Designed miniproteins, single chains, continued (5). Designs and how they scored, part 73

Each design is a single chain, and the fold is of that chain. pLDDT is the mean over its residues in the fold that is shown.

## One batch from the design tools (miniprotein)

Design m18527
Fold by ESMFold2-Fast:
Structure m18527 (fold): chain A 50 residues (1-50)
Amino acid sequence: SKEDQLLELSKQRLDLVMDMLTTNLSTEERQQKLQQIKEIDKQIDALEKE
């Protein structure tokens, strides 16, 4: 369902955010995670507009 997809995407996003807050990441690793978060945010926004 759309709700299940939103929940899964939200979990993935939270994991990335928590990793960025709790681990000592390089600039390159931070940029990679930020890009992944942006892609997840785009997917969430697209689903919510349906």
Scores: mean pLDDT 83

Design m18528
Fold by ESMFold2-Fast:
Structure m18528 (fold): chain A 75 residues (1-75)
Amino acid sequence: MKADIEIVKEGVDRLEAIENLTSEDFADILNEMSEQGLSPELIVKLQQIYMEALRNGWSSQELIEKLREFVEELE
């Protein structure tokens, strides 16, 4: 059984490995995290970070940096 923080860290590592990250790729990784038992609240927060990235025109690198900050806040 994986802790929420481990699921999120592994998901972020997978997102970082995608060269041309699309909304569909992000949704697929979130679905995989959900199937691994990630809480619905954390799924929603990850989606909010992605929506903020789209709104602010963030690069994939900037999105990954924000996701890493979120992981650190989960502790």
Scores: mean pLDDT 80

Design m18529
Fold by ESMFold2-Fast:
Structure m18529 (fold): chain A 98 residues (1-98)
Amino acid sequence: MLFELGRELAEALKAGDLETVKKKLDEIAKAAPEFTQDARDAVYASAKHLAKHGSELEKEAAALLFVGYGAKLDGDEARARELERRYRELAAEIEALR
């Protein structure tokens, strides 16, 4: 279930839909007790920054991270590791461009 919420959050982030980002973060916080209010606020602040200042590559990297974390919380360790690997590869490409 959290994999699907992470995917919906990722799509809202990529679309710059901050209202949907807030809604999906609230749904995740209700479903996952380990997702604290501080974590929710940090993710929202990052999404807001990315919507205004992020490149398409940075938005894609954040999307992979959110979907991967959701998969991890669902216990799908194989999917979580593959998405984490893709995130790290893309993050390294972004860093190399700076």
Scores: mean pLDDT 76

Design m18530
Fold by ESMFold2-Fast:
Structure m18530 (fold): chain A 67 residues (1-67)
Amino acid sequence: MTVEEVFAALDRDGDGTITKEELKAYLTEVTGREPSDELVDEWLAALDRDGDGTITKEELEAAFRQR
């Protein structure tokens, strides 16, 4: 799955921002079961460079470009 496909699925409002709630909902749909908040927080922390609790499209793209 590409960054753009994931972002399009998560960003329902089209404002360029993915929240923890949206990420949790997506993981629930993909796995068929609600993930733990701890797992979601770990995933968010890995992508959220600034620690603001929000993932932008630019942060996802940057993660794919990093060596």
Scores: mean pLDDT 66

Design m18531
Fold by ESMFold2-Fast:
Parts: C-alpha cells; sequence; structure tokens
Structure m18531 (fold): chain A 88 residues (1-88)
C-alpha cells in the first residue's frame, strides 16, 4: 500500500519522497498523520503543525488523534527551544 511505502521511505530518511507520495492522499487521516511526521523530519514545522492539527480536529480515530497531538507537542517543544536559543 502507499501508506506502507511512505512508512518505509520515512524509516530510510527519504522524507521528500514520502511527502510526494502522501500529498495526493489528502482525505486519508493516516496519510495526513504520516505527512505531518515526514514534514517534521524534513524540518518543515509549519506544514507539520497544519497536518497534525487537521488529524487532531477531524479524525474519529482516537489513536490517530493521540499521535497528532504528540506531534503538535513536539513542534511546540522545538519552537520553545528555538526561542530560548535566540535570547540566551
Amino acid sequence: SKIEEAKELIKKGKYEEAIKLLEPLKDDDEATLLLGKAYYKAGKYDKAAEAFEKVFKNSKDEELRKEALEGLIEIGVKELEKAVEKVT
């Protein structure tokens, strides 16, 4: 499946290839969650946050919502670390 292929690409560090594979699957919550993870690994935190927020707000799957929330927390931590670096 495209979902399994995207998971393998992310595992191999091929984040841009995973993003290209996942972007057409816009209405699949699992694909959107993986897209968020791939954006995060690629350092695209704004796009990662958008993808995670979409899953968190719209998915009826509790586990997908939980993983999306974990992604949002991780982005928040990275933004806080970046803010501390600028003032220290």
Scores: mean pLDDT 83

Design m18532
Fold by ESMFold2-Fast:
Structure m18532 (fold): chain A 100 residues (1-100)
Amino acid sequence: MKLSKEEMREIAEEAIKELEKVFREAGVPEEKIKEARERLKQGVEELLKKEDDTEEFVSLFSILARQVAQEVFGNDREVLARVDEVIAKAEKKAKELEKK
């Protein structure tokens, strides 16, 4: 089953909320978390304008999320591993919804 743009947005919004939690637990200031959230939300809306393929959307969102995390945390492997877990969860959810 091909996901709608609204379903893709919902998956991305859930991933953004989980990323915000990772950032807060890592001690990132709320101002920086707000900046990261707005950048991720804007990126998602731009991706939804260009991409109608679920796999491509999820792939590009994963790249965006990792870029934002690297700008905030640099090379902190432990925090980046937690970011990768959030991304993997979103990718798995998208694949399971496409199978229905």
Scores: mean pLDDT 78

Design m18533
Fold by ESMFold2-Fast:
Structure m18533 (fold): chain A 93 residues (1-93)
Amino acid sequence: MTKATVTAEDFSVSATNLTVTVTLEAPKPHEVNLIARSLTTGKLYEGVAIGEVAGGQTVTGTLPVVAKNAGEVVEFRVILDGEEAATATATAV
């Protein structure tokens, strides 16, 4: 059973930040954190603490993601109360 869903859209290689949308499917509030890594380069990006989010709520987080080349794939992970709950990927174009 999925506790959260996460979506990220493909982004420009010239972008310095990426916007990620998170929806909590769980009925109770959870502390939400986002982390990102490049699957292409292995680089870890700085995470973002969104904070406590109510169950059923949709929130947006912005992460400082910079791709070096078009075609790089970045993985986003949603952390609920310290546990990994959801992942999405976006590609630099």
Scores: mean pLDDT 78

Design m18534
Fold by ESMFold2-Fast:
Structure m18534 (fold): chain A 88 residues (1-88)
Amino acid sequence: EEFEKRIAENPEDADAYADLGSVYFMRGEFEKAKEYFERALELYIKHYGEDSKKVGEVYLQLAMVYDALGETEKAEELRKKAEEIIKK
């Protein structure tokens, strides 16, 4: 509710998209969680750059979503991307 209002008022609010992704993940709505995390990732890259901690965090969140969807190879790829960012 609050996060949806924040997106309506500021569609560039990457944190609100990430928070909504987490809410939908907790509800078991994994495809919708993926959509919101992908939008958050796009905005974090735009505002903070590809190597930012927030981008690494969203890669880990997307990895959890892909695991839930049965896409284990994609999940592992995303975890490796997050680890590479954390090493920087």
Scores: mean pLDDT 82

Design m18535
Fold by ESMFold2-Fast:
Structure m18535 (fold): chain A 64 residues (1-64)
Amino acid sequence: SAADLMAALARHDLGVPEELAAALREAMEQKDEAAIRAVVDRIATLRGLSAATRESLLAGLLAS
C-alpha cells in the first residue's frame, strides 16, 4: 500500500526529509491529488528517480 511505501522510504533513509513524508501522508489522507503529485515530484527530484519510477510511484499512490 501507499503507507507501506512511505514507511519503506523513511526506513531506508533514502534522503527524504521527514517533512516530505508527513506531507505525503497528509495529502493521501485528504485525497489531494495535486498535493500528492507535488510531494512525489519533490521526492523524485531529491532522489534522482527516473521518470518511469516516478510515474509508477504516482500511479500507485493515486490508485490507493
Scores: mean pLDDT 70

Design m18536
Fold by ESMFold2-Fast:
Parts: C-alpha cells; structure tokens; sequence
Structure m18536 (fold): chain A 64 residues (1-64)
C-alpha cells in the first residue's frame, strides 16, 4: 500500500512530465525540478502536493 506522500510524489513527477511535453525547450529543468520536489515530499510529509504543483507551475511560467 502506497503512503499519501508516495502518491503525492508520483503526481508531481507525472505533472512535471506533462509540463516538459508542453515546454520541450525546458524539459530537462522541469523534470529535474519535479524529481527534487517529489524527493522533498518523501522526506517531509508536511510538504503538500499543492505546494509542489504550485512550484512547478511557477517554474514553467518563469521559463516561458
């Protein structure tokens, strides 16, 4: 059974992949940020999915 943190981390990675497909010129940065955010959620369960997705959105907007 996956923990909530594992599920949240997977959603962050999936979202980073979607953003990378929309912004192929920045795909490596978006995928790497997704991995770092997913790891942060796994290490600190107080980190929320909402915060992780928001960070990816802010990065994608800044790169666009």
Amino acid sequence: MQSQAQQDAQQVLDYARQLAQQHPEHADELLQAGEEIAQAILENPSNTLEQGLGALDALAEGLS
Scores: mean pLDDT 79

Design m18537
Fold by ESMFold2-Fast:
Structure m18537 (fold): chain A 69 residues (1-69)
Amino acid sequence: LSDEERLELGRLGREFVEAVNAGDLAAAREKLEQMRPFLSEAQVAALEEALRARDVERLERVLKEAVLS
């Protein structure tokens, strides 16, 4: 990822976690779709599974790994 893409992914990731914590699943899914081009298929699948389970700890872990790689 470029530096610009990393900043955008970080912004979208924060907004995604905020939406999940607020219980706004529609906003969370919209942010996940916006993040999709920056993520591997495995990372997208992990985030979709964690979102369905409402596992915020796993969501944060996957997002940190994605931004740092």
Scores: mean pLDDT 79

Design m18538
Fold by ESMFold2-Fast:
Structure m18538 (fold): chain A 104 residues (1-104)
Amino acid sequence: AKAVALALLRLSEKVSPEEIAKAAEEALREMGYEILLRSKSTVTGLGPDGARVTVTGLKSGEMLVTVSHDDAEKAAETARRVAELTAEHLGREIEELRLAVFDR
């Protein structure tokens, strides 16, 4: 079944959507992901294990990570790891990380 994990991350200091997208692109490339799509505030990558990740910088200053994978646990793990590595590339502390997993 196809699983989707959503991670919503609040950072210690606000960053622009564009800064989030740039940091997320760096994080995904570091993780060995192929970048499929890039916009001002959004990046989508495909992992070597078939995980599809989209990171969106929100106007609120929060980051939304969406992961699609056949394995729900792998989707959740990947969403958390992408969120944490993107925050590290931004040089920001994580104030709150909320994770939700949807499995069909």
Scores: mean pLDDT 87

Design m18539
Fold by ESMFold2-Fast:
Structure m18539 (fold): chain A 80 residues (1-80)
Amino acid sequence: DELEKLIKEAGELLKSKPPEPKDAREAYLVAGTLEGIALIGVAVYKIAGEEDSPEAKRYREAAKLAGKARDLALQQIADA
């Protein structure tokens, strides 16, 4: 499903070598998009009163993984 795809994509971004500086902006946009989608999922479950559900926890995990990938890409942009 979409949540499993988000977690997989975020995890793969973290397993990859840091992007080359010239590719870092693309990596940043992809990771930022995945993080945003995951955070929307977290917000939806919080509004529904289900913030402690397994699904909400998985969205938070996806957001953390994507955020780490985004930070890695930002570091490569800064180092360029």
Scores: mean pLDDT 73

Design m18540
Fold by ESMFold2-Fast:
Structure m18540 (fold): chain A 118 residues (1-118)
Amino acid sequence: SMMDELKERVEQIKTAAEKGDLETLVQLLEEVLSTLNDKELQQLLGLLNEALKTIEDEKARFYLELVMLAIQARLKGLPVEEVIALLREQLAKLEDFFENKEDGSKLLDWINEQVEKL
């Protein structure tokens, strides 16, 4: 069923985020953005929001939040190619924050800025 397919997609995305496998994470997102309609993307967002509550690793939580923002951008009418380019830029910036061990408050402020720009 479509719901079973969406649940499998959520587990794949969650696993990639928890492993820090950003290339797989972007590939999985590009596939869902290219194959799912708006209703299915809304359902996927709901399932990802529930999955987010189960993630204990802070870094993986931020990756999943950026994936959810990318889906929201697609739902607001951004083309898949532009959404993927934006996600790649945001993931690179997030990795830079982690590598430079910047304060978590700065990281949260940046995520909130991305939400407001959407």
Scores: mean pLDDT 83

Design m18541
Fold by ESMFold2-Fast:
Parts: sequence; C-alpha cells; structure tokens
Structure m18541 (fold): chain A 71 residues (1-71)
Amino acid sequence: REFLEELQKKVEEALANPSQALIDELRKIRDKLQELAEKETDPVKRMQLQIAIDYVTSVIRQLEARLAAAA
C-alpha cells in the first residue's frame, strides 16, 4: 500500500518545515496507524505498521521538543 510512502513524505515535509499544523496531522496519521495495527492479522503488515508508528512517534516528539525549546 502507498500509505507508508505518503507517510514518509509527510514526515520529510514536517522535518523541513515544522509547524503545529503538521504535528497535528502526523498525530492523526499515527492514530490511524495504531487502529490499523490493532485490526491487522498479517504479521508482516503488522510489523510494517509498528515500524511506521514508532517512526512517526519519534518525529512528533522531535518536532514538539523543537517548538517547546523555541517557546
């Protein structure tokens, strides 16, 4: 599925131009990934979803830390 590629592009966009709006969008994507992972029975696809969730969570944390440090 192209969802993971779209996620990667959103992450790169957020890292290049961090904003609260992009952080909120990434949080929504993470929530959708968590729901998909809970419903997924294919172990390979579940692994890919877990990797994506961890990656997005790390990016959100980094962006929030940058904005908090600037405040």
Scores: mean pLDDT 78

Design m18542
Fold by ESMFold2-Fast:
Structure m18542 (fold): chain A 82 residues (1-82)
Amino acid sequence: MSPRERLVLAQLAAVELLKRAGDKPVPLEELVEEVARRTGVSREVARRAVDLLIAAGVAERSREGDTELVRYVPDEEIVPPG
């Protein structure tokens, strides 16, 4: 599997996991570990995949104290530009 294919697979797994969590933010480290476990990619690739989803606006990063959290952004929360 190519590096790009592994990254895409990790992104798809992260989206699936975040959607299953619904409105509940997931700890970033836990999400990264679960993505790596499900896809067989390294934790580094899984973390990069999550960072790309955040950069694309598909997921949002938040912080509560010292804990980084990630949440899926549903289409229903995205107002169309007109």
Scores: mean pLDDT 77

Design m18543
Fold by ESMFold2-Fast:
Structure m18543 (fold): chain A 82 residues (1-82)
Amino acid sequence: NSDKARELALQASRLGNQGSKLAAQGQGIEGGQLGRQGAKLGVEAVKLSDRETLPLAVGGALQGIGAGIQAGLVDPSAMPLA
């Protein structure tokens, strides 16, 4: 479970970083899509986390959410909460 949580957390961080990069380049919709997927994987990682992996899982979820917010600032239709 902790190994799976760590894997999901790292994947969430990668998707969040990629989403933020796309949003920064004006690709709000594409960046928002990746941010949303990253946020979902990060939340799943938090659910599977133990004491060791929880900080990584929270970090991954926050990076995904941040990418979604950043994408929404470029294009409001890209917001993961809409």
Scores: mean pLDDT 73

Design m18544
Fold by ESMFold2-Fast:
Structure m18544 (fold): chain A 74 residues (1-74)
Amino acid sequence: VDKLIRELEEALKQIAEIKALPREELIERVRKINEERGIERTDEQLEAIVHSALGIYDAAEDIYRKLLKEYEEK
């Protein structure tokens, strides 16, 4: 299970790094990605996307922490 533990730890680290970024920087990153894809978004839409993405990261972080604890205890 060492590979799973390491992968979960790395995923948690990446999520923490993303969540540590200022919301403004996250919005700008999403804007740039949409512009590169030829998609124009309003600031309100970009804020909604970032809010949704942070919610997904929070849920993933919670799941990964629970899995990590389960695998470490087994």
Scores: mean pLDDT 78

Design m18545
Fold by ESMFold2-Fast:
Parts: structure tokens; sequence; C-alpha cells
Structure m18545 (fold): chain A 80 residues (1-80)
């Protein structure tokens, strides 16, 4: 039921709160990417996963929040 953007944001919140590890967050993001038929959304999530190894948990959580915003904008444009 929640939008893809809401799902991405939830992953960021869980990571920041210490409810999941960075590895678990990456698994959740892959599942979200697999659920998206949109190649742009999928590619964006996969690129974030690729960059995750170079980041702290805080930097990663920040980028997931940015990703949620981008997905929300993309979904809004699709609804036009």
Amino acid sequence: EPSLADQVREVAEKLRNGEITKEEALKELRKIAEQSPDPTVRATILKLIEEAEKMSDEEFAFLIDELAGLVQIHEAVKRL
C-alpha cells in the first residue's frame, strides 16, 4: 500500500534508529527496486546501493532520504 517513496523513507528511518544494519537496508532497497517497473527508479536505487560501500551509516541514511524525494517527484510526474 505505501508508495515506493514511502518505502524508501521507511528504510532510512530504520537505519537511523538502529533497527536494521546497513546490509539489511541494502537488501530492503533491492526489494523496492525489484517491485518498481520504472527503469529510472530502479537504476537510481541500484546506483545508491553501489555507492553504499563508500559511505558511513549517516551518509547512507541521508542519501536514502534524498532518493525518497526523487522517487516521490518521479511518481508525481507519472501521475500527470
Scores: mean pLDDT 75

Design m18546
Fold by ESMFold2-Fast:
Structure m18546 (fold): chain A 97 residues (1-97)
Amino acid sequence: MEEFLERMKKLHEESRKLFIENRTQRLKAAGLPEEEAERIAKLEYESMVLFTVKGLLEAALSFAEAHPESFTPEEVAQIRRDLAEVEARLKKIEEEL
């Protein structure tokens, strides 16, 4: 179990690194300075991850509404808070891009 989770974490970290490196090179080829290209690539990757998390939280909220017996009101409130935090961060990233 733990070895599987460590492998998934390493794959996630390697995927992030590869995305940022590849996207930075593409943005540099488009005429952006390296520092700006890397900053944008990092923001784009964070946005992509946050959109995935948002989708999962929306699915979890929908499931909780369909199965109220499986979730406490506090758990549902936490999902809503996490969703609001993800949406706030996505808005800030959009303003910086």
Scores: mean pLDDT 84

Design m18547
Fold by ESMFold2-Fast:
Structure m18547 (fold): chain A 120 residues (1-120)
Amino acid sequence: SIEEIKKVLAETFKKILEILDPVYVLLKERDPESAEVLSEMLKKIKEVFAETVEKIEKASEEEAIKIAIEALEQILKIAEETKERIHALTSDPELLAQVDEALEKIKKVIEETKKKIEKL
């Protein structure tokens, strides 16, 4: 159902926020420029989720699944681009390790979400 797709997407967005929050706090204190890049990523992801919800509410169930999968793939690209930008801004190995770990966790959450939606 479209409602179940919306629920899975909302749960995924919540997990992404929970993963990014401690990294954002760390970057804001130790590398404000990288924190700004992470904040831009979060804004873009939020916009993708909002646009996706609006599109799926007007779609058939089959179209809603396709739209949701395409949105999740777009979020993966945003995460990859964010990683490249932060790696260009800082050489602090501890900060880079925290960023890389968080983005890897997001990639795993997105992959699990894609599998859940494909089964709907």
Scores: mean pLDDT 89

Design m18548
Fold by ESMFold2-Fast:
Structure m18548 (fold): chain A 73 residues (1-73)
Amino acid sequence: NRRKRFQALAAEAVNLLRQAARNPETRAELLARAQQLIDEMRAMVREMASDTSVVDAARMLLAEVEAFRKEVE
């Protein structure tokens, strides 16, 4: 189920970003790992482009995760 996988990637990325916020010494490594998950989410959004209602929700969640990454950097 692509929707469940997308939500799982978002949850993992947010967890890595929370860890990066708490640990300055490992922040760069955790941000790089979160970026890999964000890149996977972007690829999934492109694949989901044929379903506009699902794609809109996915784009909003991706934007929230990207905003959090910028806040932590």
Scores: mean pLDDT 82

Design m18549
Fold by ESMFold2-Fast:
Order: C-alpha cells, then structure tokens, then sequence
Structure m18549 (fold): chain A 71 residues (1-71)
C-alpha cells in the first residue's frame, strides 16, 4: 500500500492525483500508528489539493491524529 502510493506520487504529473495519494498514504500511516508520518502525508496532500471536499477530509484526519499524539 505505501509503495503503491509512493509510485503514484513519483509518476503522476497531476497535483490532485498526488494529493489523493498523499491523503491515502496518511490514512495508511494512521492505521499503523505512525502518527508523525501520517501528519506529514496529510500536510503534503493539503498543499497539493484545490478540492474543498478533500481539504476538509484532510483537516478532519489532521485533528484525529493530532489529538492522539498530544494526549
């Protein structure tokens, strides 16, 4: 899963495709308990997307991960 998303990020020229790959990579890291990596992936997805729905989803996941590493 991580390797597949990294391949999409490396081979795609489309910023929205890359944003979705980073978002999905963040979800994979979150599920593995790798919260620092998840936050970095969500940050990259947010920087690349112009889709308000995706940006909102990224923000929600940021909050979910952040409360787990602060507490």
Amino acid sequence: AVEAYNQVIETSSDSEVKAKAHYNLGLVYKNLGKYDEAIKAFDEAEKLTTDLNLANDIGAEFLAVAVNIVL
Scores: mean pLDDT 75

Design m18550
Fold by ESMFold2-Fast:
Structure m18550 (fold): chain A 106 residues (1-106)
Amino acid sequence: AREAVRIANEANPLGGAGGAAEGAGLGFEGGLNGGSEGGKEAGEEMARLAREAAERKDGPLAAMAGGAAGALAETSESPGSGVGKEGAEAGKEAARIGAEAARRAA
């Protein structure tokens, strides 16, 4: 997944789809390697980037941040883990803001 995202970005570095795929890959890596704690921090960072992208009307950046946050939230909501809740909430918020910013930029 991560290698495929890197190759896709090399082929289309300015494409919104490439940015979103890269973001999703980074979100999965953060969730898997950092566990619930890493997921929370990455989700909050992606939410901040998504808000900034919305203010700048930067659709590609918003799509990347939203994609990463969504993937991170999904991996952080493992069954039986309450520790991932904050990461999941931050991820959902970032995904919402990212989608809204991308729609406004289009």
Scores: mean pLDDT 52

Design m18551
Fold by ESMFold2-Fast:
Structure m18551 (fold): chain A 75 residues (1-75)
Amino acid sequence: DYEKRLEEIKKLPPAQQLSELVRLLREIDAMPETPEKEKVRKEIEEQFSKLVTEELNAAIDAAIERNKKRVEEEK
């Protein structure tokens, strides 16, 4: 079921988790509103928020390093 899928997704690398979480969210969004769906949606959103924070920090660090190198290469 969706809870088992979420557990399997959490075992994947972060980048793979993001794509699979988006796919799972689309799948459950097509279903009627139920307490089970709402619980799974919240768990997906929590995991997504955690991964986005981690990816955002990594992207910021990469952008800073890229900018430093660009400035040094541009005299």
Scores: mean pLDDT 72

Design m18552
Fold by ESMFold2-Fast:
Structure m18552 (fold): chain A 72 residues (1-72)
Amino acid sequence: MDQQKQQNYQTALDLLRKGVETGELSDDEAQQLAQAMRASTPEQVEAANAEVGPLSRERAREIYRRRREESE
C-alpha cells in the first residue's frame, strides 16, 4: 500500500530536482508534480522540499512570476 505513496514521493522529488536544475517545468511535468504532491502526505511534501532545499521554493516562485509576465 505505502509503495504507491513512496513512488509518488519519488516522482515529486525528481520533478522538483529538474525544476531546480533547469529553472523550468513543462505543463505536463507541472501537472505530474501537482498530482504526486496531492497524493503525498504533508510530511512527505516537507521532506521533498528539505531534500531539494529552499532554492526549489524560490525557483518555483520565479517560474510562476516569469510565466505570468510572459502571459500578460
Scores: mean pLDDT 62

Design m18553
Fold by ESMFold2-Fast:
Order: C-alpha cells, then structure tokens, then sequence
Structure m18553 (fold): chain A 101 residues (1-101)
C-alpha cells in the first residue's frame, strides 16, 4: 500500500540520518535532513528554523530525536500531501542525503 511505502521510506530516511546507528538522531544529523529538504523544495532554511523544527520534534526534551518522534513529525509534515507526492518527496530527500555522503 502507499501507506506502507511511506512508512518504509520514513524508516529508510531515519536510518540514513542515524549515521552512528545508536537509534536516535542528533541535532547535527537533523540539520542534514532539513538542508536536504530545503534543497529538494528550492528553499533556504535558517538556523532558527532548524532549532524550531528540532525542538518541536524533541517532545521529551532529551536533546535527541527518537525513531517514533521522527515518524510522528513526518506523518504530520506529509499529511497534507497526496501519497504519490509524499513518496516522491521522500525519495528525493533520500537521494540528496545519499549524494552528500
């Protein structure tokens, strides 16, 4: 299903950002994600926007983003897109992140 594909792409994206494999995303790893999103969207992203997005996702205030917090944020972020647009967006962000490694 499209929903299963979206969830699989969100998990792939998380795994790409979790470069040390500790099961959480740091602020620096999250910045890579937002920079990739900005590139795909043709937008600029400021340090203030990065901090606001990180703080919105870090719901327990531990200074890292868990896989579940990331999934919840991504579902919210992508929820106004069609499934096809969400899939295309995720694939483009993943490709951009792979190109930066």
Amino acid sequence: SDEAQIEALIDELFDLLDTNGDGVISRAEFRRFLDAMAEVSGLDVSDEQIDAAFNAMDTDGDGVISREEFREYMRMLLGHLSPADAIAFLQQVIARLKAEQ
Scores: mean pLDDT 77

Design m18554
Fold by ESMFold2-Fast:
Formats: structure tokens, C-alpha cells, sequence
Structure m18554 (fold): chain A 60 residues (1-60)
């Protein structure tokens, strides 16, 4: 579900950095849109963007 995809983005940020997290977000969003799950795609985009912003603050 959405929570699992957002968790994958968080793990990618932690393991590979912010750029990898952004790519994971883009892939998850595209996959959900390809499946016709636009509401889930929007949720993943919003929550993953928040995680990316949090990671940027931690690197300061």
C-alpha cells in the first residue's frame, strides 16, 4: 500500500541518499499511475516529499 511505498523511499534515502530517495519516489508514483491508482500516487508523492525535506534538514 501507500505506507509500504513511502517506507521504501525512506529506506532508499537512508541507504543511498536523497537523490536515490527522489528516484524511488518517482518510480513508485509512476507505477501507481500506470495501475490507475491516482489517489495513492498523490499520497506517496506528498509523504515522500516530506521525508526528503526532513532528510535535507538532517544533513545541515
Amino acid sequence: GVEELVEEVRKMIEEKGIEAGEKAKEKAVQMLRDLGRDDDAEAVERESTELIEEARKKEE
Scores: mean pLDDT 81

Design m18555
Fold by ESMFold2-Fast:
Structure m18555 (fold): chain A 71 residues (1-71)
Amino acid sequence: SMAQLDRDVEIAMIRMAVSVTRIAIATNTLTPQQREEMIRLLSRYRERARALGDDDLVAELDRLIAEIEAL
């Protein structure tokens, strides 16, 4: 269905954002201010993933937020 395609596209876009964030963490390019902004952004993506019913993506975003908070 078109609704399923829209859901899958949004999930794919959030997963791309996760991948980009992991690269930024691995390359140590985030300033403290950028870390705070990233946590806020990922928290919004977490709420979107929850609304879309992707529990695996919610768990991945929670782990990523915790990783950034530990930097």
Scores: mean pLDDT 85

Design m18556
Fold by ESMFold2-Fast:
Structure m18556 (fold): chain A 68 residues (1-68)
Amino acid sequence: PPNPGVLATAREMRDLARAVEYELEARLELKKRGEEPTGEKATELGIERAEKAGDLRAAEILRKGSGK
């Protein structure tokens, strides 16, 4: 079986993948609304969608990633 540290890293990568998915869904939503899908707007909407889904880990990742 994989080392516990490697498994923890793999789980963090999965959390990151979900965060990216929320951001991409946010970009599509902004385009449907006729809004410019800027990184800032997409991140804000992605965080909102993640929080509504109860995915606090994905929301945290998006907030940290928006630290420009």
Scores: mean pLDDT 78

Design m18557
Fold by ESMFold2-Fast:
Structure m18557 (fold): chain A 93 residues (1-93)
Amino acid sequence: SLTEQIGLLLRLIGLLEEARLLGKVTVEMAEEVLELVKELIKLDADLSLLKQALKIVKELKKIAEKNGNKKAAEILEKAIKLLEEKIKELEKK
């Protein structure tokens, strides 16, 4: 449902805000991001919501890389690839 998709996006936004305040992304936060992305894809989320999620996850990965958390960055890269693959599929490119 659209309500569930919006709820998942709001959780992703919350995690980004937390990461910015802490100046870091933990492995636990990165794994939560990956699960939220998987759920968003399972719900066949709208292209616009997937693109917003991609921007958020890319910003989270930048924070993880800046802080040297390689494991968190690797998990976030998996989430990015899942989003990019689904976006490409929906854009029929």
Scores: mean pLDDT 88

Design m18558
Fold by ESMFold2-Fast:
Structure m18558 (fold): chain A 104 residues (1-104)
Amino acid sequence: SPYPLEVVQIATAAAAGLVDILEALLKRYKDKLNEKIPNDPNGLTYGQVALLAAASNGHVEAVRAILEAGLDLTAKDKNGNTVVDLVERYGTPEAVALVREAAA
């Protein structure tokens, strides 16, 4: 994979809704959560990819876990979109409501 192992692990757990595993990974990689992923085509952070994966798959408790881990909701991708903008476009209605509440 062209992606770092850490982002593959976090994004896979988030996309699958594996909350206990995701929380353990978020604690292990806390210092990487708000870092940009090397070679990401959209310039996303580790946490932004995880949040988008959880939100687009409707895993509400995974969305909560990522938000509680201290994700920076203000960081912009290469197109000027925040993760809030991306979740509003691609997330489920319940995930959108949670992310909007966290950003307020």
Scores: mean pLDDT 84

Design m18559
Fold by ESMFold2-Fast:
Structure m18559 (fold): chain A 89 residues (1-89)
Amino acid sequence: MSVRERLTELLRKHLPEITDEQLEALLNAIEAGDLLAAAGLVLATGVPAKELGEILEEEDPEKFAEMVNRIIEEREEEARRRFHELTGL
């Protein structure tokens, strides 16, 4: 199963109302390394940042989780706005 397929299944499970257009925008942002989009996803779904890093096949999922969690602690409102811009949620 590809990274994109695993991420799509996770998003549809936690965000069943998400449109295909919103899903594609979110996938493209996360694949481009948009950590605000990743942090916003963690906030919206409750999925642990480390699990998201593992799904994305990050070289260091724990370091990825630390970076995402730091954004949540320091830049939560920016992460929520970025997620809303991509998904309308």
Scores: mean pLDDT 83

Design m18560
Fold by ESMFold2-Fast:
Structure m18560 (fold): chain A 66 residues (1-66)
Amino acid sequence: SAAELERLREEVVRLVEEGVRAAAQGDRKTADAHLARARELAERSGSPEMLAVVEGGERLADQLLA
């Protein structure tokens, strides 16, 4: 349903935000765990928009941990 997709989108965004925040704090393990979970949900959803959000978060986290 549309409500279920909205809930999934909110969860993906939350996980990406938490992963990026962990990366900004130098916490690679926590960043990787949150971003991996976000990717799993985005891939399972089949939504290119959700996957793009995850890919953006992954790139930003990599830059913050560099």
Scores: mean pLDDT 88

